# Ledger of designs, part 93: designed miniproteins, single chains, continued (4)

Each design is a single chain, and the fold is of that chain. pLDDT is the mean over its residues in the fold that is shown.

## One batch from the design tools (miniprotein)

Design m15226
Fold by ESMFold2-Fast:
Order: structure tokens, then C-alpha cells, then sequence
Structure m15226 (fold): chain A 70 residues (1-70)
């Protein structure tokens, strides 16, 4: 289904984030991954995927400092 594929894509992006992220950011990314695994609706999954993509871009560009603020 579309929601299953969207969930899989979101998880894959978050797993990529976890591979590239510094240790300080990993707890936040791990929480995002656990949340994504529990999501069942398309709207929440679309939001989660968008956030995961934005976080990945920040990590790749070395602009992740804002994500370290609790």
C-alpha cells in the first residue's frame, strides 16, 4: 500500500541519517525512527518523511547545530 511504501521510505531516510550523524544527534534520530515505525496514517508519514529529508540535508551540509537544541 501507499502508506507501507511511505513508511519504508521514511525509515530508510532516517537510517541514512543515523549512519551520517554525530553521536550527539543520534538520540533524537533514534526517537524519530521509533515514532515513524508507530505511525499508521498517511498525513503523519508524509510529515515524518519531509522532516527526515530536511534533517538529512542539514547533516550533509554540516548545518545540524539547530538540531542539537533540545
Amino acid sequence: SETEELKKETIEILEENLKLAPEELKPRLQRMLETAKKLTDKVSLLVAKKEAEEVLELIKNGKYEELLKS
Scores: mean pLDDT 80

Design m15227
Fold by ESMFold2-Fast:
Structure m15227 (fold): chain A 85 residues (1-85)
Amino acid sequence: AREEAIKAAAEAAYEGGLLAGKGDVAAKKGDSKGAARAAGGAIAAIGAAVQGSLISPEAGKAAAEAAEKGIKEGGGTLTAPQALK
């Protein structure tokens, strides 16, 4: 049961990271709608990582790593706080 919750948090963090990475690329091209999507993705990734850490420190680490992987695969190079600027 907890293992499934940990996996779900990591998957949500990864998807949020992908959106943040894609939005980072859009923001660099001057796409304001893409930049807003980056902000939403970054917030979702942070939320998933926080939720994971409430389950266990290991779950929080897994969610944070999944978010970073998502950002890189989305084409982004910025951290979530930088993507929100």
Scores: mean pLDDT 68

Design m15228
Fold by ESMFold2-Fast:
Order: C-alpha cells, then sequence, then structure tokens
Structure m15228 (fold): chain A 84 residues (1-84)
C-alpha cells in the first residue's frame, strides 16, 4: 500500500520534528501526511492530522503548550495510518 507507507513516513517525520522543536518541518510533514491520508480515504487519520496542523501553527506563533497537543494528534494519526 504505497499511499499508506508514504503517509506513515510523513506522520513519523512530523512527530520526530515536533519532538525536536522543529515546528516548520513538523508542519510540512503533517500537511503531507494529511494529503496522503485523504487520498487513501482515511477519514479519522485526516481529522487527527487537521488537529495536529492547527496546534503546530499555534506552536510556530509561540504557543509552546500547543506542542503537546500536536504530539497527541500526530501520534493518534500515526497509529490510525499504521492500523489501516
Amino acid sequence: KKLLLEAEVSAAMGLMANSLGDYETALKSAEQAKKLAEQAGLKDATKQLEKAIEYLKKALEGDESAREEAKKHLSEASNLIAAA
């Protein structure tokens, strides 16, 4: 499943970048994972990625409390993609 593998890699990269405080890379990776999850028809994973993107944008604006929310939603999205 080419799309699922690419979505999982993108979600994992987003999670790693967020853990390193690299919100720019985390946001780009989450947006790519969302696009791939949408193409694969993964509605729940797509919703989790939309939430992760929202919180990553807040982290980029200086709201560091949004980092833990982004991690939660990225982790859930990664789990949903891996289970698909």
Scores: mean pLDDT 83

Design m15229
Fold by ESMFold2-Fast:
Structure m15229 (fold): chain A 66 residues (1-66)
Amino acid sequence: MVIPLDRELLEWAAEKLGISVPTLLTLIGVPEKDLGKTEELGRRLEAFLRREGREDLVEELQRLAA
């Protein structure tokens, strides 16, 4: 079962990047069945956004996670 917070973070990031949630999960290397590990999801998403040069989105992610 997907935790609402994890789903909201994925939907937010996918919308900002112009891709689908399944595509985002594939790119960050998190299987959908491993959703619920919010710390791991946040860490991988931040690393991906930094790699893509989207420091603006890293700042927003950190604000959302606080």
Scores: mean pLDDT 71

Design m15230
Fold by ESMFold2-Fast:
Structure m15230 (fold): chain A 77 residues (1-77)
Amino acid sequence: SLSETQKILTVLANYLLEKGLISEEEYKEILKEIEKEIFGKVLKEAVKKFQKHHGLKDDGVFDLETRKALLELYKKN
């Protein structure tokens, strides 16, 4: 089973794919990094894209503020 962090990062990847912010190939690479528990360049760039679209600091760090922004997105339907 995936850790809570891996589950939340998978939600991030799914969100970006659904919004057309990443390609299917980028999505597959993000999932590979998540599965291997590697915070590599592809996952870091995915986090930056999410941060930019939500007015957050785009440092690519999956911090508490980034995590809260993703979770709060689901409270808005």
Scores: mean pLDDT 80

Design m15231
Fold by ESMFold2-Fast:
Structure m15231 (fold): chain A 102 residues (1-102)
Amino acid sequence: GPQVTISAPSSVKAGTSLTVTCTVSGVPESVEEVVVKLLVAEKGKKIGKVLAEKTIPGGTSATVTATVSNLEAGKTYTFVCKAYDAKTGKLLAEASKEVKVL
């Protein structure tokens, strides 16, 4: 079935850049198109920012990357990767990773 993985360090130093990688695989060919979104939100806030987005055919795999700077010291951010069926809006798979800013 569809799988999403997210790769990011568990912590970063304030004032440095962070690269987050989202990988989507195992999407069946019966899904015509998949929208992959990589989002960030401060922990405890509901408003997420889309960092990167990619549309791929079903039956394929993709990697979506974003580089983030200006993360605030002492805060925790949640990065979320979501894969949706473009036609139906159905969430196919998701993964999340928390990153602490030191």
Scores: mean pLDDT 84

Design m15232
Fold by ESMFold2-Fast:
Structure m15232 (fold): chain A 73 residues (1-73)
Amino acid sequence: SRADWLGQAAGTARVALSQSEERASRILEGMADALLSQVPELQPEVDLLREAGRRGKDAMREAARRLRDLADS
């Protein structure tokens, strides 16, 4: 379901926070690609993950929070 994929994306973003910035960016890219393939309607969330990967840890933390809020809504 959409909620399951949003929850997975939020969890993945939190895992990325524990990694180096390079590894975190690769993890977020992989999750963004998975979301696009499985739930194309989540394009805004894909864009959020990709931007967070470029902007660094503070953006990744915010992305994880927003994705979790969406999954729990």
Scores: mean pLDDT 84

Design m15233
Fold by ESMFold2-Fast:
Structure m15233 (fold): chain A 82 residues (1-82)
Amino acid sequence: SVSQEQKQKILDEFAKEQGFKSLEELVEAVNNGDVELAREVGTKVLPKLGGEPPSFPDRVVAMRGVGVLRDAGYEMGLLGLR
């Protein structure tokens, strides 16, 4: 298990790498329909949190990315990807 503080740090670093000012801006972009950004979280962040690398269909990878942000304490929409 990864601590809440460690999850936050990994996500903050990822948000800066993606060119966002804050993790909150990244969460807002995902909630506003950036499905590709959700896939990037599932692809790049989930393995750093002890998840399996994505060999799943893109839709499932995006949903796992949304799950990472939700588990970190952010209110997430479904992006139609249920």
Scores: mean pLDDT 73

Design m15234
Fold by ESMFold2-Fast:
Structure m15234 (fold): chain A 81 residues (1-81)
Amino acid sequence: LTPQEEGEVLLALAEIMLAVTKITARNSKDPEIKKLLEEYQKKLEEIIAEMERAVAQGNLDEARKLFEEARKILKEFNEKL
């Protein structure tokens, strides 16, 4: 992968993480879990918007950093389940 292709792959992976979070939130019957998932969804949406800008600008170091932040949020979610 070229560095630019790597940035595009990281963005695609973050978008998949968001899609899974949205589907899980929609199908959750526990109001507290649903609220927690919707909170993570909003945080992921903000990070993805910043990643889109970083990739568009060729700032791959920033894209990698933002992806790591997205991954940390997912780990925090998994620990609360």
Scores: mean pLDDT 81

Design m15235
Fold by ESMFold2-Fast:
Structure m15235 (fold): chain A 83 residues (1-83)
Amino acid sequence: MEKADEIIKLGNEIVEAISKGDVERALQLIDELKKIIESTKDPRELLLAKQVLNGIRNLAKYKGIEEVLKAVDEALKILDEKM
């Protein structure tokens, strides 16, 4: 998986941004993750991105950050269309 490390790194940075209350940063990082999802054809990278996005979704729901939930749901929809 050529982009696996980038997906994991972005996931960790998004979680940190949400934990710090930096919604703007979290949305920017989710947009970067969407670009990776749109550009990859590797089903293993798509599965990894789905796992990362589901983790972020759970955290955003727990924190009540609706903007992040919406962005994650949009990214998951793009991902499902590619799988």
Scores: mean pLDDT 85

Design m15236
Fold by ESMFold2-Fast:
Structure m15236 (fold): chain A 64 residues (1-64)
Amino acid sequence: DITELARRLVEVLDRAETASPEEIARLFRAAVPTDAELQALLAQGRRLPPELRERYAELTAPVL
């Protein structure tokens, strides 16, 4: 469910503001268990607020 994944990612973003890049990558893997689900969230990412959208792009870079 994309809504459930988006909720998890928002929680990861909130926690990631104080985390190291390595911890951010680890949290992302825990929140998004499959590449297909990550791809679906990236496609839906434009529905996020601009601030979260930019942060989401930054956080997914080290995971991809």
Scores: mean pLDDT 57

Design m15237
Fold by ESMFold2-Fast:
Structure m15237 (fold): chain A 76 residues (1-76)
Amino acid sequence: MLVEAIREFGKASEGKSREEISKLYMATLYKASKTLTDEQVSLLQEALNRMLLKVAQGKSLDEATEEVAKEVEEEL
Protein backbone atom coordinates (compact mmCIF):
# COMPACT_ATOMS: atom_id res chain seq x y z
CA MET A 1 0.00 0.00 0.00
CA LEU A 2 1.25 3.51 -0.89
CA VAL A 3 0.62 4.95 2.61
CA GLU A 4 2.56 2.02 4.14
CA ALA A 5 5.57 2.76 1.89
CA ILE A 6 5.52 6.43 3.01
CA ARG A 7 5.51 5.45 6.71
CA GLU A 8 8.25 2.85 6.22
CA PHE A 9 10.44 5.44 4.46
CA GLY A 10 9.90 7.95 7.31
CA LYS A 11 10.81 5.37 9.96
CA ALA A 12 13.90 4.15 8.03
CA SER A 13 15.09 7.75 7.45
CA GLU A 14 15.11 8.68 11.17
CA GLY A 15 18.65 9.59 12.31
CA LYS A 16 20.10 9.19 8.79
CA SER A 17 22.36 11.62 6.91
CA ARG A 18 21.23 13.42 3.72
CA GLU A 19 23.24 10.95 1.58
CA GLU A 20 21.73 7.91 3.36
CA ILE A 21 18.20 9.36 2.95
CA SER A 22 18.87 9.84 -0.80
CA LYS A 23 19.88 6.15 -1.08
CA LEU A 24 16.76 5.10 0.88
CA TYR A 25 14.63 7.29 -1.42
CA MET A 26 15.95 5.47 -4.52
CA ALA A 27 15.61 2.04 -2.84
CA THR A 28 12.02 2.80 -1.74
CA LEU A 29 10.98 3.79 -5.28
CA TYR A 30 12.77 0.75 -6.77
CA LYS A 31 10.94 -1.65 -4.40
CA ALA A 32 7.62 0.09 -5.18
CA SER A 33 8.23 -0.26 -8.96
CA LYS A 34 8.21 -4.08 -8.51
CA THR A 35 4.71 -4.22 -6.95
CA LEU A 36 2.94 -0.91 -7.75
CA THR A 37 1.76 0.65 -11.03
CA ASP A 38 3.77 3.45 -12.70
CA GLU A 39 1.05 5.92 -11.61
CA GLN A 40 1.29 4.77 -7.96
CA VAL A 41 5.12 4.98 -8.07
CA SER A 42 4.81 8.58 -9.35
CA LEU A 43 2.41 9.43 -6.50
CA LEU A 44 4.83 7.86 -4.00
CA GLN A 45 7.73 9.90 -5.44
CA GLU A 46 5.70 13.13 -5.11
CA ALA A 47 4.72 12.18 -1.53
CA LEU A 48 8.35 11.49 -0.53
CA ASN A 49 9.41 14.80 -2.12
CA ARG A 50 6.73 16.68 -0.10
CA MET A 51 7.86 14.88 3.08
CA LEU A 52 11.53 15.86 2.53
CA LEU A 53 10.48 19.47 1.76
CA LYS A 54 8.54 19.68 5.08
CA VAL A 55 11.62 18.38 6.93
CA ALA A 56 13.81 20.99 5.15
CA GLN A 57 11.31 23.64 6.35
CA GLY A 58 11.81 22.59 10.00
CA LYS A 59 9.29 19.81 10.65
CA SER A 60 10.38 16.55 12.28
CA LEU A 61 10.47 13.41 10.10
CA ASP A 62 7.62 11.98 12.22
CA GLU A 63 5.37 15.06 11.70
CA ALA A 64 6.19 15.28 7.97
CA THR A 65 5.57 11.53 7.48
CA GLU A 66 2.15 11.59 9.19
CA GLU A 67 1.00 14.79 7.41
CA VAL A 68 1.92 13.40 3.96
CA ALA A 69 0.47 9.94 4.77
CA LYS A 70 -2.88 11.58 5.69
CA GLU A 71 -2.82 13.74 2.51
CA VAL A 72 -2.24 10.63 0.35
CA GLU A 73 -4.97 8.63 2.20
CA GLU A 74 -7.46 11.48 1.54
CA GLU A 75 -6.44 11.64 -2.19
CA LEU A 76 -7.04 7.88 -2.65
Scores: mean pLDDT 81

Design m15238
Fold by ESMFold2-Fast:
Structure m15238 (fold): chain A 81 residues (1-81)
Amino acid sequence: SEKDKEKVEEMRKKAEKLIKENPKEVQEIIDRLQQLFDEGRWDEMQKLIDELVKKYGEETVTGIAGLEAQRRRAAEAEAAA
């Protein structure tokens, strides 16, 4: 629905603002989450996600995850071109 698209855009804006204000910190968080995922350390990954939600809020964390998913799709498309 249009309301769902608006909510996704607001979460994206919150994530982009945090990335703009704290680019190194956000990149370190993304890299750490990816490392834990690649190593199968699910309990530690979940604990880190829970701490991020407490610090930044669920909408901002969800927005960051959405932006990272879009970045990966774009990188795959570029590699295929």
Scores: mean pLDDT 77

Design m15239
Fold by ESMFold2-Fast:
Structure m15239 (fold): chain A 89 residues (1-89)
Amino acid sequence: MKKKALLILVKLKEEEQEKIIKKVEEELKKLGMELYGVVKVETLEEAKEEIEKAREEGVDLIVVRVSGEDPETAKELSELLKPLREELE
């Protein structure tokens, strides 16, 4: 069965979302993974909820992309992803 990846987009403009989705789909395809779904959120709290839900649903990989114009959200997401990285070993 193909490994499933979830893409979470935080506070991204619609044009940036389309470009990121295409790039992520291409890279996942090269890795033999399937893009299971794309979630668009406007807040860090919504992103946290979607990450926890995806973990419970047994998604193999979670990819999070944040607007480069929001450094605070990017930093908080980096900290949020730290526990997930420890479980990948």
Scores: mean pLDDT 69

Design m15240
Fold by ESMFold2-Fast:
Structure m15240 (fold): chain A 73 residues (1-73)
Amino acid sequence: LENLTPEEILQLLDEYLAKLKELGVPDSKIREIERLYGLAKLAIDSGRLEAAHTAAKEMIELADKVIEEIKKK
């Protein structure tokens, strides 16, 4: 993740959001994930790369947990 450009980070996060929507994740969980996406984008726009990496990692971890919850249903 830390080796990715800001544009590549946003593209990766966009791909995660698309995948979650395709899997039928509830809108309430999508909104929480989109909040983390917004934080990552804001950090990138502000030049705060460490904060951007932190927010992106949190979003990916949350997305992975949501996918596991769906697989257990």
Scores: mean pLDDT 80

Design m15241
Fold by ESMFold2-Fast:
Structure m15241 (fold): chain A 79 residues (1-79)
Amino acid sequence: FDQQLRDDFQYTYDVISKGLKLMEEGKYDEAAKLLREEASKSSPWAREGLLDAAELAEKKDIDGVKRMRDNALSAVQSF
C-alpha cells in the first residue's frame, strides 16, 4: 500500500466507526447524514465506500455497516 491509499482506508474506517456509534444510539438518520457529508469531501475511492455505508445506515443494517468497518480495518492492518 502507498501512504495515500492507507490514509484513504484509515479515513473510511474512522468515518464508518463514527456512523456505527450513531446507529448503536438509534440515530440512523444522523449516521446516514454524516456518512454522506464525509463522502462528498473524500477521494472518489473513499466516497464509494462511505456512500455504501450510508445506504446501509438508512436501512438500519447495523451488521452491514459493521462488516464495512471491519473490511476497512483489515485493509489498514494489512499495510
Scores: mean pLDDT 81

Design m15242
Fold by ESMFold2-Fast:
Structure m15242 (fold): chain A 78 residues (1-78)
Amino acid sequence: SIEEVVKKVMEELLSDPAARKLYEETGAWTVWQIRDAAHRLYEKGLISEEEYQRVVEALDKYEPHELLTPEELLEALR
């Protein structure tokens, strides 16, 4: 499900010290960090190619430096 993809992306982001720190300070991550996390999950086989492409396509409307909360990420994925 979309909710399961968001949860896995959040867990991957929180495993990275820089992304964790940004989240603790802002409640959000950059679009670049979210895409990078999704790519790592895809390379590890933890999400499908279709799930990874869904994340990439959903984020295409945003600039790489833009901040998205978990709620905004879930909404972007529909």
Scores: mean pLDDT 88

Design m15243
Fold by ESMFold2-Fast:
Structure m15243 (fold): chain A 64 residues (1-64)
Amino acid sequence: MDLEEFKEELEKKFPEYSFSLRLVEDLFRLADANGDGTLSEEEFEKALKFVETLKPLSEPKTEE
């Protein structure tokens, strides 16, 4: 998947978490081990797990 698809999937998986373009790019590059500008399914799953580890450090946003 490319950067645009990665951003869309992050927003779907973590709607309570706000991502800047820079953060999405940094996560993408961290997961893109071969540097080809695309993520494999395995690399994408690693990126999702990394984002999950950051979630406890963010205060939950309430919609009330």
Scores: mean pLDDT 69

Design m15244
Fold by ESMFold2-Fast:
Structure m15244 (fold): chain A 115 residues (1-115)
Amino acid sequence: VLEEAQRLADEAVKKLNEYIKKDKKKGTYEASGVINDALVRAAEMSGEAALVVTEAIIKAIDKSKNLTNEEKIFLLRSIATVADGLARVGTPEQREAFERARKLALEAIEKYKKE
């Protein structure tokens, strides 16, 4: 279960980095689509899988040298929005995990909001 979640996280991070590098404006929108797809697929596995995938994507965004602070905020807001939506339709256990994922994204946003 966790091995499949890690594989999904690695795939999402790879696609996100490829889109960001290719076309800055289009790449950022395509990267938000990758984030949405990855989190929805992780939700189908478990709430814990969604948290693993979310943490990996946030870490990749934080370490990216190709993203401005505004682009990082945009992608992190995409994570928070998807996690909030999934929390509202998930089981109680999934809701807890998605609420934690949303909190992680919001905390990361505050880090970049001062640019």
Scores: mean pLDDT 78

Design m15245
Fold by ESMFold2-Fast:
Structure m15245 (fold): chain A 80 residues (1-80)
Amino acid sequence: MSPIERIKKLAEEIKKASPEERQRLVDELVGLLATLSEDEIAQAAIYVLENIKDEEVRNEVMTAIDRALRQRLAAEQAAA
C-alpha cells in the first residue's frame, strides 16, 4: 500500500476511535510519518486538509504531522 493510503486509513480510524484508541493511532501515524520524505508528508497534509472535514480529527492528524516533521528535523540535525 502507498504511504498516502496508509495515512488515509489511519485518519479514518482516528475519526471513529475512542480517546484511548486515538492516542495509539496518533502515535502510529507519527511513526509512519517519521519514515517518509518531507514531500510525502506535505502531500499527506494536503490530503488531510482536502478530505477530513471534522475539525477535531483534522487538528489531531495535523498535530501528528507537525510532531513528525519536528522529530525528523531533530534527527537530521543530530545525525549531522
Scores: mean pLDDT 74

Design m15246
Fold by ESMFold2-Fast:
Structure m15246 (fold): chain A 73 residues (1-73)
Amino acid sequence: SQEMIDAQMAEANKRVSLSETQQKELRKILEEMAKLNAELREASRAGDRERYREVMKRILELQEKKQKLLKEK
């Protein structure tokens, strides 16, 4: 959801403990997640369950990468 992305961006701006490189990587992950969420909505609208599952899997993989990045010191 867009609200979740905005919240994550706000949290990233609040926690400047991330290096500039890590902040750029986080932004790229959030942008890719936003694109995949748009594709998820398209697949849902089209009734394409198989595409929906594949896109959801990719979102979960990016979520794991995001969590790993945020735990990095």
Scores: mean pLDDT 76

Design m15247
Fold by ESMFold2-Fast:
Structure m15247 (fold): chain A 88 residues (1-88)
Amino acid sequence: GEEYAREAERYGKLAAEYAVKALKAKTKEEAAEYLKKAEEYIEKAEEYLKKAREAGADKEVLLRGEVALGVGKVAYGVAKLVAKKRGV
């Protein structure tokens, strides 16, 4: 169970990283590619977090995954809005 929670944390952090890259992107094409990767990482983080919960992972490890996913989702939302408004 804990392995799935650790993967959820890893993908959540990657989602935040790629969302920040999208926010800083100079071109529309670059921003779109980073946003696509951030979205894919969010989906993977959600899938692994679900598997971790089903496998009875420890509450502390689950919380780390949940926090990382939450940060990733917020970063993605902000990056998507900024990209849309700036046309980048």
Scores: mean pLDDT 86

Design m15248
Fold by ESMFold2-Fast:
Structure m15248 (fold): chain A 61 residues (1-61)
Amino acid sequence: LTDAELEELARRILESEEAQKRFLRVLIENDIDPGPTPLEAVRRLAAEDPEAAEALWAEVK
């Protein structure tokens, strides 16, 4: 995922309750600290588990 795609992913997660629940579950399962912002949280997920980040992007786009 590019920086632009990660920014768009963070935005779409904030706009969708279902995507928020999915995202939080993935972070918890991978023991990932979300950091101070939603954008930082998606960047951390993409760094630790790029496949999960790509799958989440595919669901919300």
Scores: mean pLDDT 79

Design m15249
Fold by ESMFold2-Fast:
Structure m15249 (fold): chain A 105 residues (1-105)
Amino acid sequence: MEAQAQALRAQSLALLDQALQKRFQGDYDEAHRLSLEADRLLRQSNQIRIQILQSKPNPTPDEQLEIQMLQEQIAALDQSLAGNLRQGAVSYTSASIRYIGDLLD
């Protein structure tokens, strides 16, 4: 399951790179579509990671914090996907990916 979560996160990052490339080409509609797909994959990755952490019999305080942060990120992604944060979604998603990466150090 951890490898699956990592694969989904990697796919999300690849789609964000493609979205950025489309923005440089002036294809904003395709860039937006790719960003929404990236958000969906990141949400799935976060759900799998939460399930892994919750399945542990003795989660550490750091793991409990990671669960909380992943839940907060899913809530933000759900708002983005519903259209409530469309204009800021790409910037927020990129920052959140970096923040979780730092927590996994």
Scores: mean pLDDT 73

Design m15250
Fold by ESMFold2-Fast:
Structure m15250 (fold): chain A 79 residues (1-79)
Amino acid sequence: MNLELAKATVRGFLTKEGVPQEEIDEMIEKLNSVEGYEEVLGRLLRLQAEAANEPGALEAAEELHEELAEALRKVEEKK
């Protein structure tokens, strides 16, 4: 999977969540390294939990989880 595609996906979801651009840029910078990927994943899961607390946000959280799982699978297939 292209790193740029992963960055675009993360930026899109975080923008919909109303996350400040400064925080989005920080997360995307972490995606530039494999080491930072796990930390970004953890933070995204926290945001999903917060979104799920909003009425009607459950499906959005599920879609985010599915996208993240698919992105991880694509990275593994890269081998």
Scores: mean pLDDT 61

Design m15251
Fold by ESMFold2-Fast:
Structure m15251 (fold): chain A 100 residues (1-100)
Amino acid sequence: SSMQEKLREVVEEMAKKLLELLEKNNAPQEVIDILKEGKKRVLELIDKEEPVEKIMEELERTTMRLVRALAHHGFPDEVIEEVLKIASEAFKKIKEIAEE
């Protein structure tokens, strides 16, 4: 579906930006694995045509898991703020798609 394709593109763009940020900051494999697992789960929800609210919940869960892992590994607040900014931009795009 056109909506599924748009949602997938937003999630893939979000994941790409997050991976680039994590790699730039030498994030441990554990943190990268959280992103990869979260991306996979969210894309599976999109492919199953699950409600947008459920897709949003899984994205939020993945974002919070990333934030907690980065904080645990002593990453600076600036990196955590950038993760939250990338997530916020993706959440806004998903809501705009859902309004169509």
Scores: mean pLDDT 89

Design m15252
Fold by ESMFold2-Fast:
Structure m15252 (fold): chain A 67 residues (1-67)
Amino acid sequence: SIAELGRQIKAKIEELVEKLLAGEISAEEARKEAVDFINSLPLPEVVKQVAIKEAEEAIREAEKKRK
């Protein structure tokens, strides 16, 4: 279901944010992994675009906290 895929996306974003805050990956690497993961899922294009925007925003906020 879309709800289950949404939970997987949220978990992936949280994992990437945690790794970024720990200095294990770069913001560029986190964005690439998030986009690749979301694009691998069987979701409508509009839903993928919204998920990618949310992932990019979460990563951007995490990058600020790394300052």
Scores: mean pLDDT 82

Design m15253
Fold by ESMFold2-Fast:
Parts: C-alpha cells; sequence; structure tokens
Structure m15253 (fold): chain A 64 residues (1-64)
C-alpha cells in the first residue's frame, strides 16, 4: 500500500540479489547518525525489493 515502485528497487538492493543486506543494515544505522530521512527511504527501497521489511522498518522508524 506504499509507493513500493518509488525508484524501482531492483538495483541490487533486494535480499534475493545478495547486495541489499549491507544496504539495509547501513540505512538502519544511518537513521541514528543524522540522515534519518534519507536512510529510511533507502532501507524502504531495499526491503521492498528483497523483502527485508524489518531492516526498512528500523531505519524508517528511527527517521520518522
Amino acid sequence: EKNLQLGGGARGSGRGWGASDEMVDEAYKASYSGDSKKSGDAARKAALDGGDEEGAKRAYKGAY
């Protein structure tokens, strides 16, 4: 029900792809560093692509 198509998501940020693991983790950590909004958006994209909703939620919640 969100804008999951926002920016595609199939750019190697999907868990199935194998590269999103670090992206999602970094985004969630960045949410506490200062760029919360940016990291939250990045994590959301990675999660929707691979299904790492937990990672996106952490960054998103920390940002918003």
Scores: mean pLDDT 49

Design m15254
Fold by ESMFold2-Fast:
Structure m15254 (fold): chain A 83 residues (1-83)
Amino acid sequence: SADELLARAAAIAVEEARRLYAQGLSDEEIERLALRRTAAALVPADKVEEATKLLRRAIDSSLSPAEREAAQAELAELLAASS
């Protein structure tokens, strides 16, 4: 199901974020970064609506202006590519 695919994609994204990004990031920062990475993984699978929802959630949960700007840029790029 779509929910099962999303859950698996999210779990993989969290694991990748922990491995690929600096260990100095907090668990909350890693989880927010995992939302963005999961969204990127959903684009090749034609799950643009789900990817958009995840990026909007990442923007809403962002605590720093830099993190928010990065997520907004990723959302803008996704929407431009889907037009």
Scores: mean pLDDT 70

Design m15255
Fold by ESMFold2-Fast:
Structure m15255 (fold): chain A 61 residues (1-61)
Amino acid sequence: TLSPRQQQQLDETVQWMTQLHQQDPQLATASLDTLIALLRAEDDPVSQQVAARLEQLKKQL
């Protein structure tokens, strides 16, 4: 389970990536792919939850 601070940081990241996608979709996609790969490389439940949310965001963009 994400802490309130971690949830806020995730929400801010989602907002930033959505704005970035409006300006530069290719850069936004590349940035998301890199971040997801880094998070998936961590053997940490929080990192896995964040990665899953960002993967969902990528599909919605």
Scores: mean pLDDT 81

Design m15256
Fold by ESMFold2-Fast:
Structure m15256 (fold): chain A 58 residues (1-58)
Amino acid sequence: GSGLSGDGLGAALAGAGRAYRAGQDAETMAEKGAISAHRAEGADLATARAAVLQAMGA
């Protein structure tokens, strides 16, 4: 599972999507997504990063 709530996952994917549109690599997308989830609900950064990578098919 993602380890995030629906709100946290939504924030993570929005953050990753913004990084993608800015031409960032997958590692930076995962990091920016994790930070967005952390800001939204205090999610653990490692858990949020793993959830973003899983959602990206990694």
Scores: mean pLDDT 77

Design m15257
Fold by ESMFold2-Fast:
Structure m15257 (fold): chain A 65 residues (1-65)
Amino acid sequence: KSEEEIIKYLKEKYGLSEEQAKNLIRFVKEHDTPEVREAVIYELRRKGLSEEEAKEAIDYVKENL
């Protein structure tokens, strides 16, 4: 899928801002290590996602990038 389609999905499904969706895409492309993944889950949870929602969002980006 295009990055625009991924951004739209993340905004509609999880209520993320466009900036947050872009940051998540960047994380998956550049920094996908276990340590950084835990930090990203923590930040998404601070923004109102559950841990399971945060993991689903990351996995969605990985599968559709």
Scores: mean pLDDT 81

Design m15258
Fold by ESMFold2-Fast:
Structure m15258 (fold): chain A 65 residues (1-65)
Amino acid sequence: EKEKLVAFIKRLFGKDELTIDEAAAVLSIVLGLPLDEARELVRKRFGRDTVTPEEVADLILELKK
């Protein structure tokens, strides 16, 4: 559920823009990925310094199948 993931991310960081490290931490927690692997997935997907909670939630849902 995208809305639950977005709420979870916003609760963790209290902001609308996450760093790559913060986004990677969310992927690591939710998907059980190693932090380094999660960080590379975020970098490859977005190619920029910050991402929104909505973008992180979308990536998680795509990877969850």
Scores: mean pLDDT 80

Design m15259
Fold by ESMFold2-Fast:
Structure m15259 (fold): chain A 61 residues (1-61)
Amino acid sequence: SLMEAFKAVEEKFGLTREQIRELAKELGVSVPTVLNELKRILEGKPVSDIGKKILEAVKKL
């Protein structure tokens, strides 16, 4: 669920829900897209082009 995905991302990346929403806005994608890409990274799966942009944006926060 979105709520479980938010909690996992907040816990592992130290991101607030507001920061996740701002990332989605900056990258022109949906909040579920940001959460899914970050969850993919946490699972050690290959990082997509958008996933790389999300990860770099997270590192700048």
Scores: mean pLDDT 78

Design m15260
Fold by ESMFold2-Fast:
Structure m15260 (fold): chain A 70 residues (1-70)
Amino acid sequence: GGVKSSSANSVEEAVEKANAIGYPVIIRPSSGAKSGANMIANSAEEAKALFEEAEKKYGFPVYIDSIGVG
């Protein structure tokens, strides 16, 4: 696939970019990435909830990567 990693500075931007990549996606917070901070979203609804949680715990930016696709 042509889509790789993206960054986002809002929940709305992050969901749009995750939709463009296609699910499942890995969500990586900028300040919490040391261990166990990465989250996996299997749908737009799950991604939105996880991006909101990442903002509250770690802040922006967040990074979004594809899983299992090139």
Scores: mean pLDDT 73

Design m15261
Fold by ESMFold2-Fast:
Structure m15261 (fold): chain A 75 residues (1-75)
Amino acid sequence: ASGAEVAMAIIDFAAENQDKIDEKAREALQEALDRANAGASAGEVAAWLRERAKTLSGDAREVLLATAERLEALA
């Protein structure tokens, strides 16, 4: 997938799950968007999100892991 397709997938998922996105999840998703816009592949962004999720708990962790799973489907 292109960087634009990866970025769009992150944006769409965030819009679908606004109620579960706290400040920490938002910061992580913004960093994921920045990486995708800089040319990172879907697999690279997904791997980064999985590592970042290890530092979070609850809904924030769940959101990052679900986003990674969605991006892995694009790879």
Scores: mean pLDDT 82

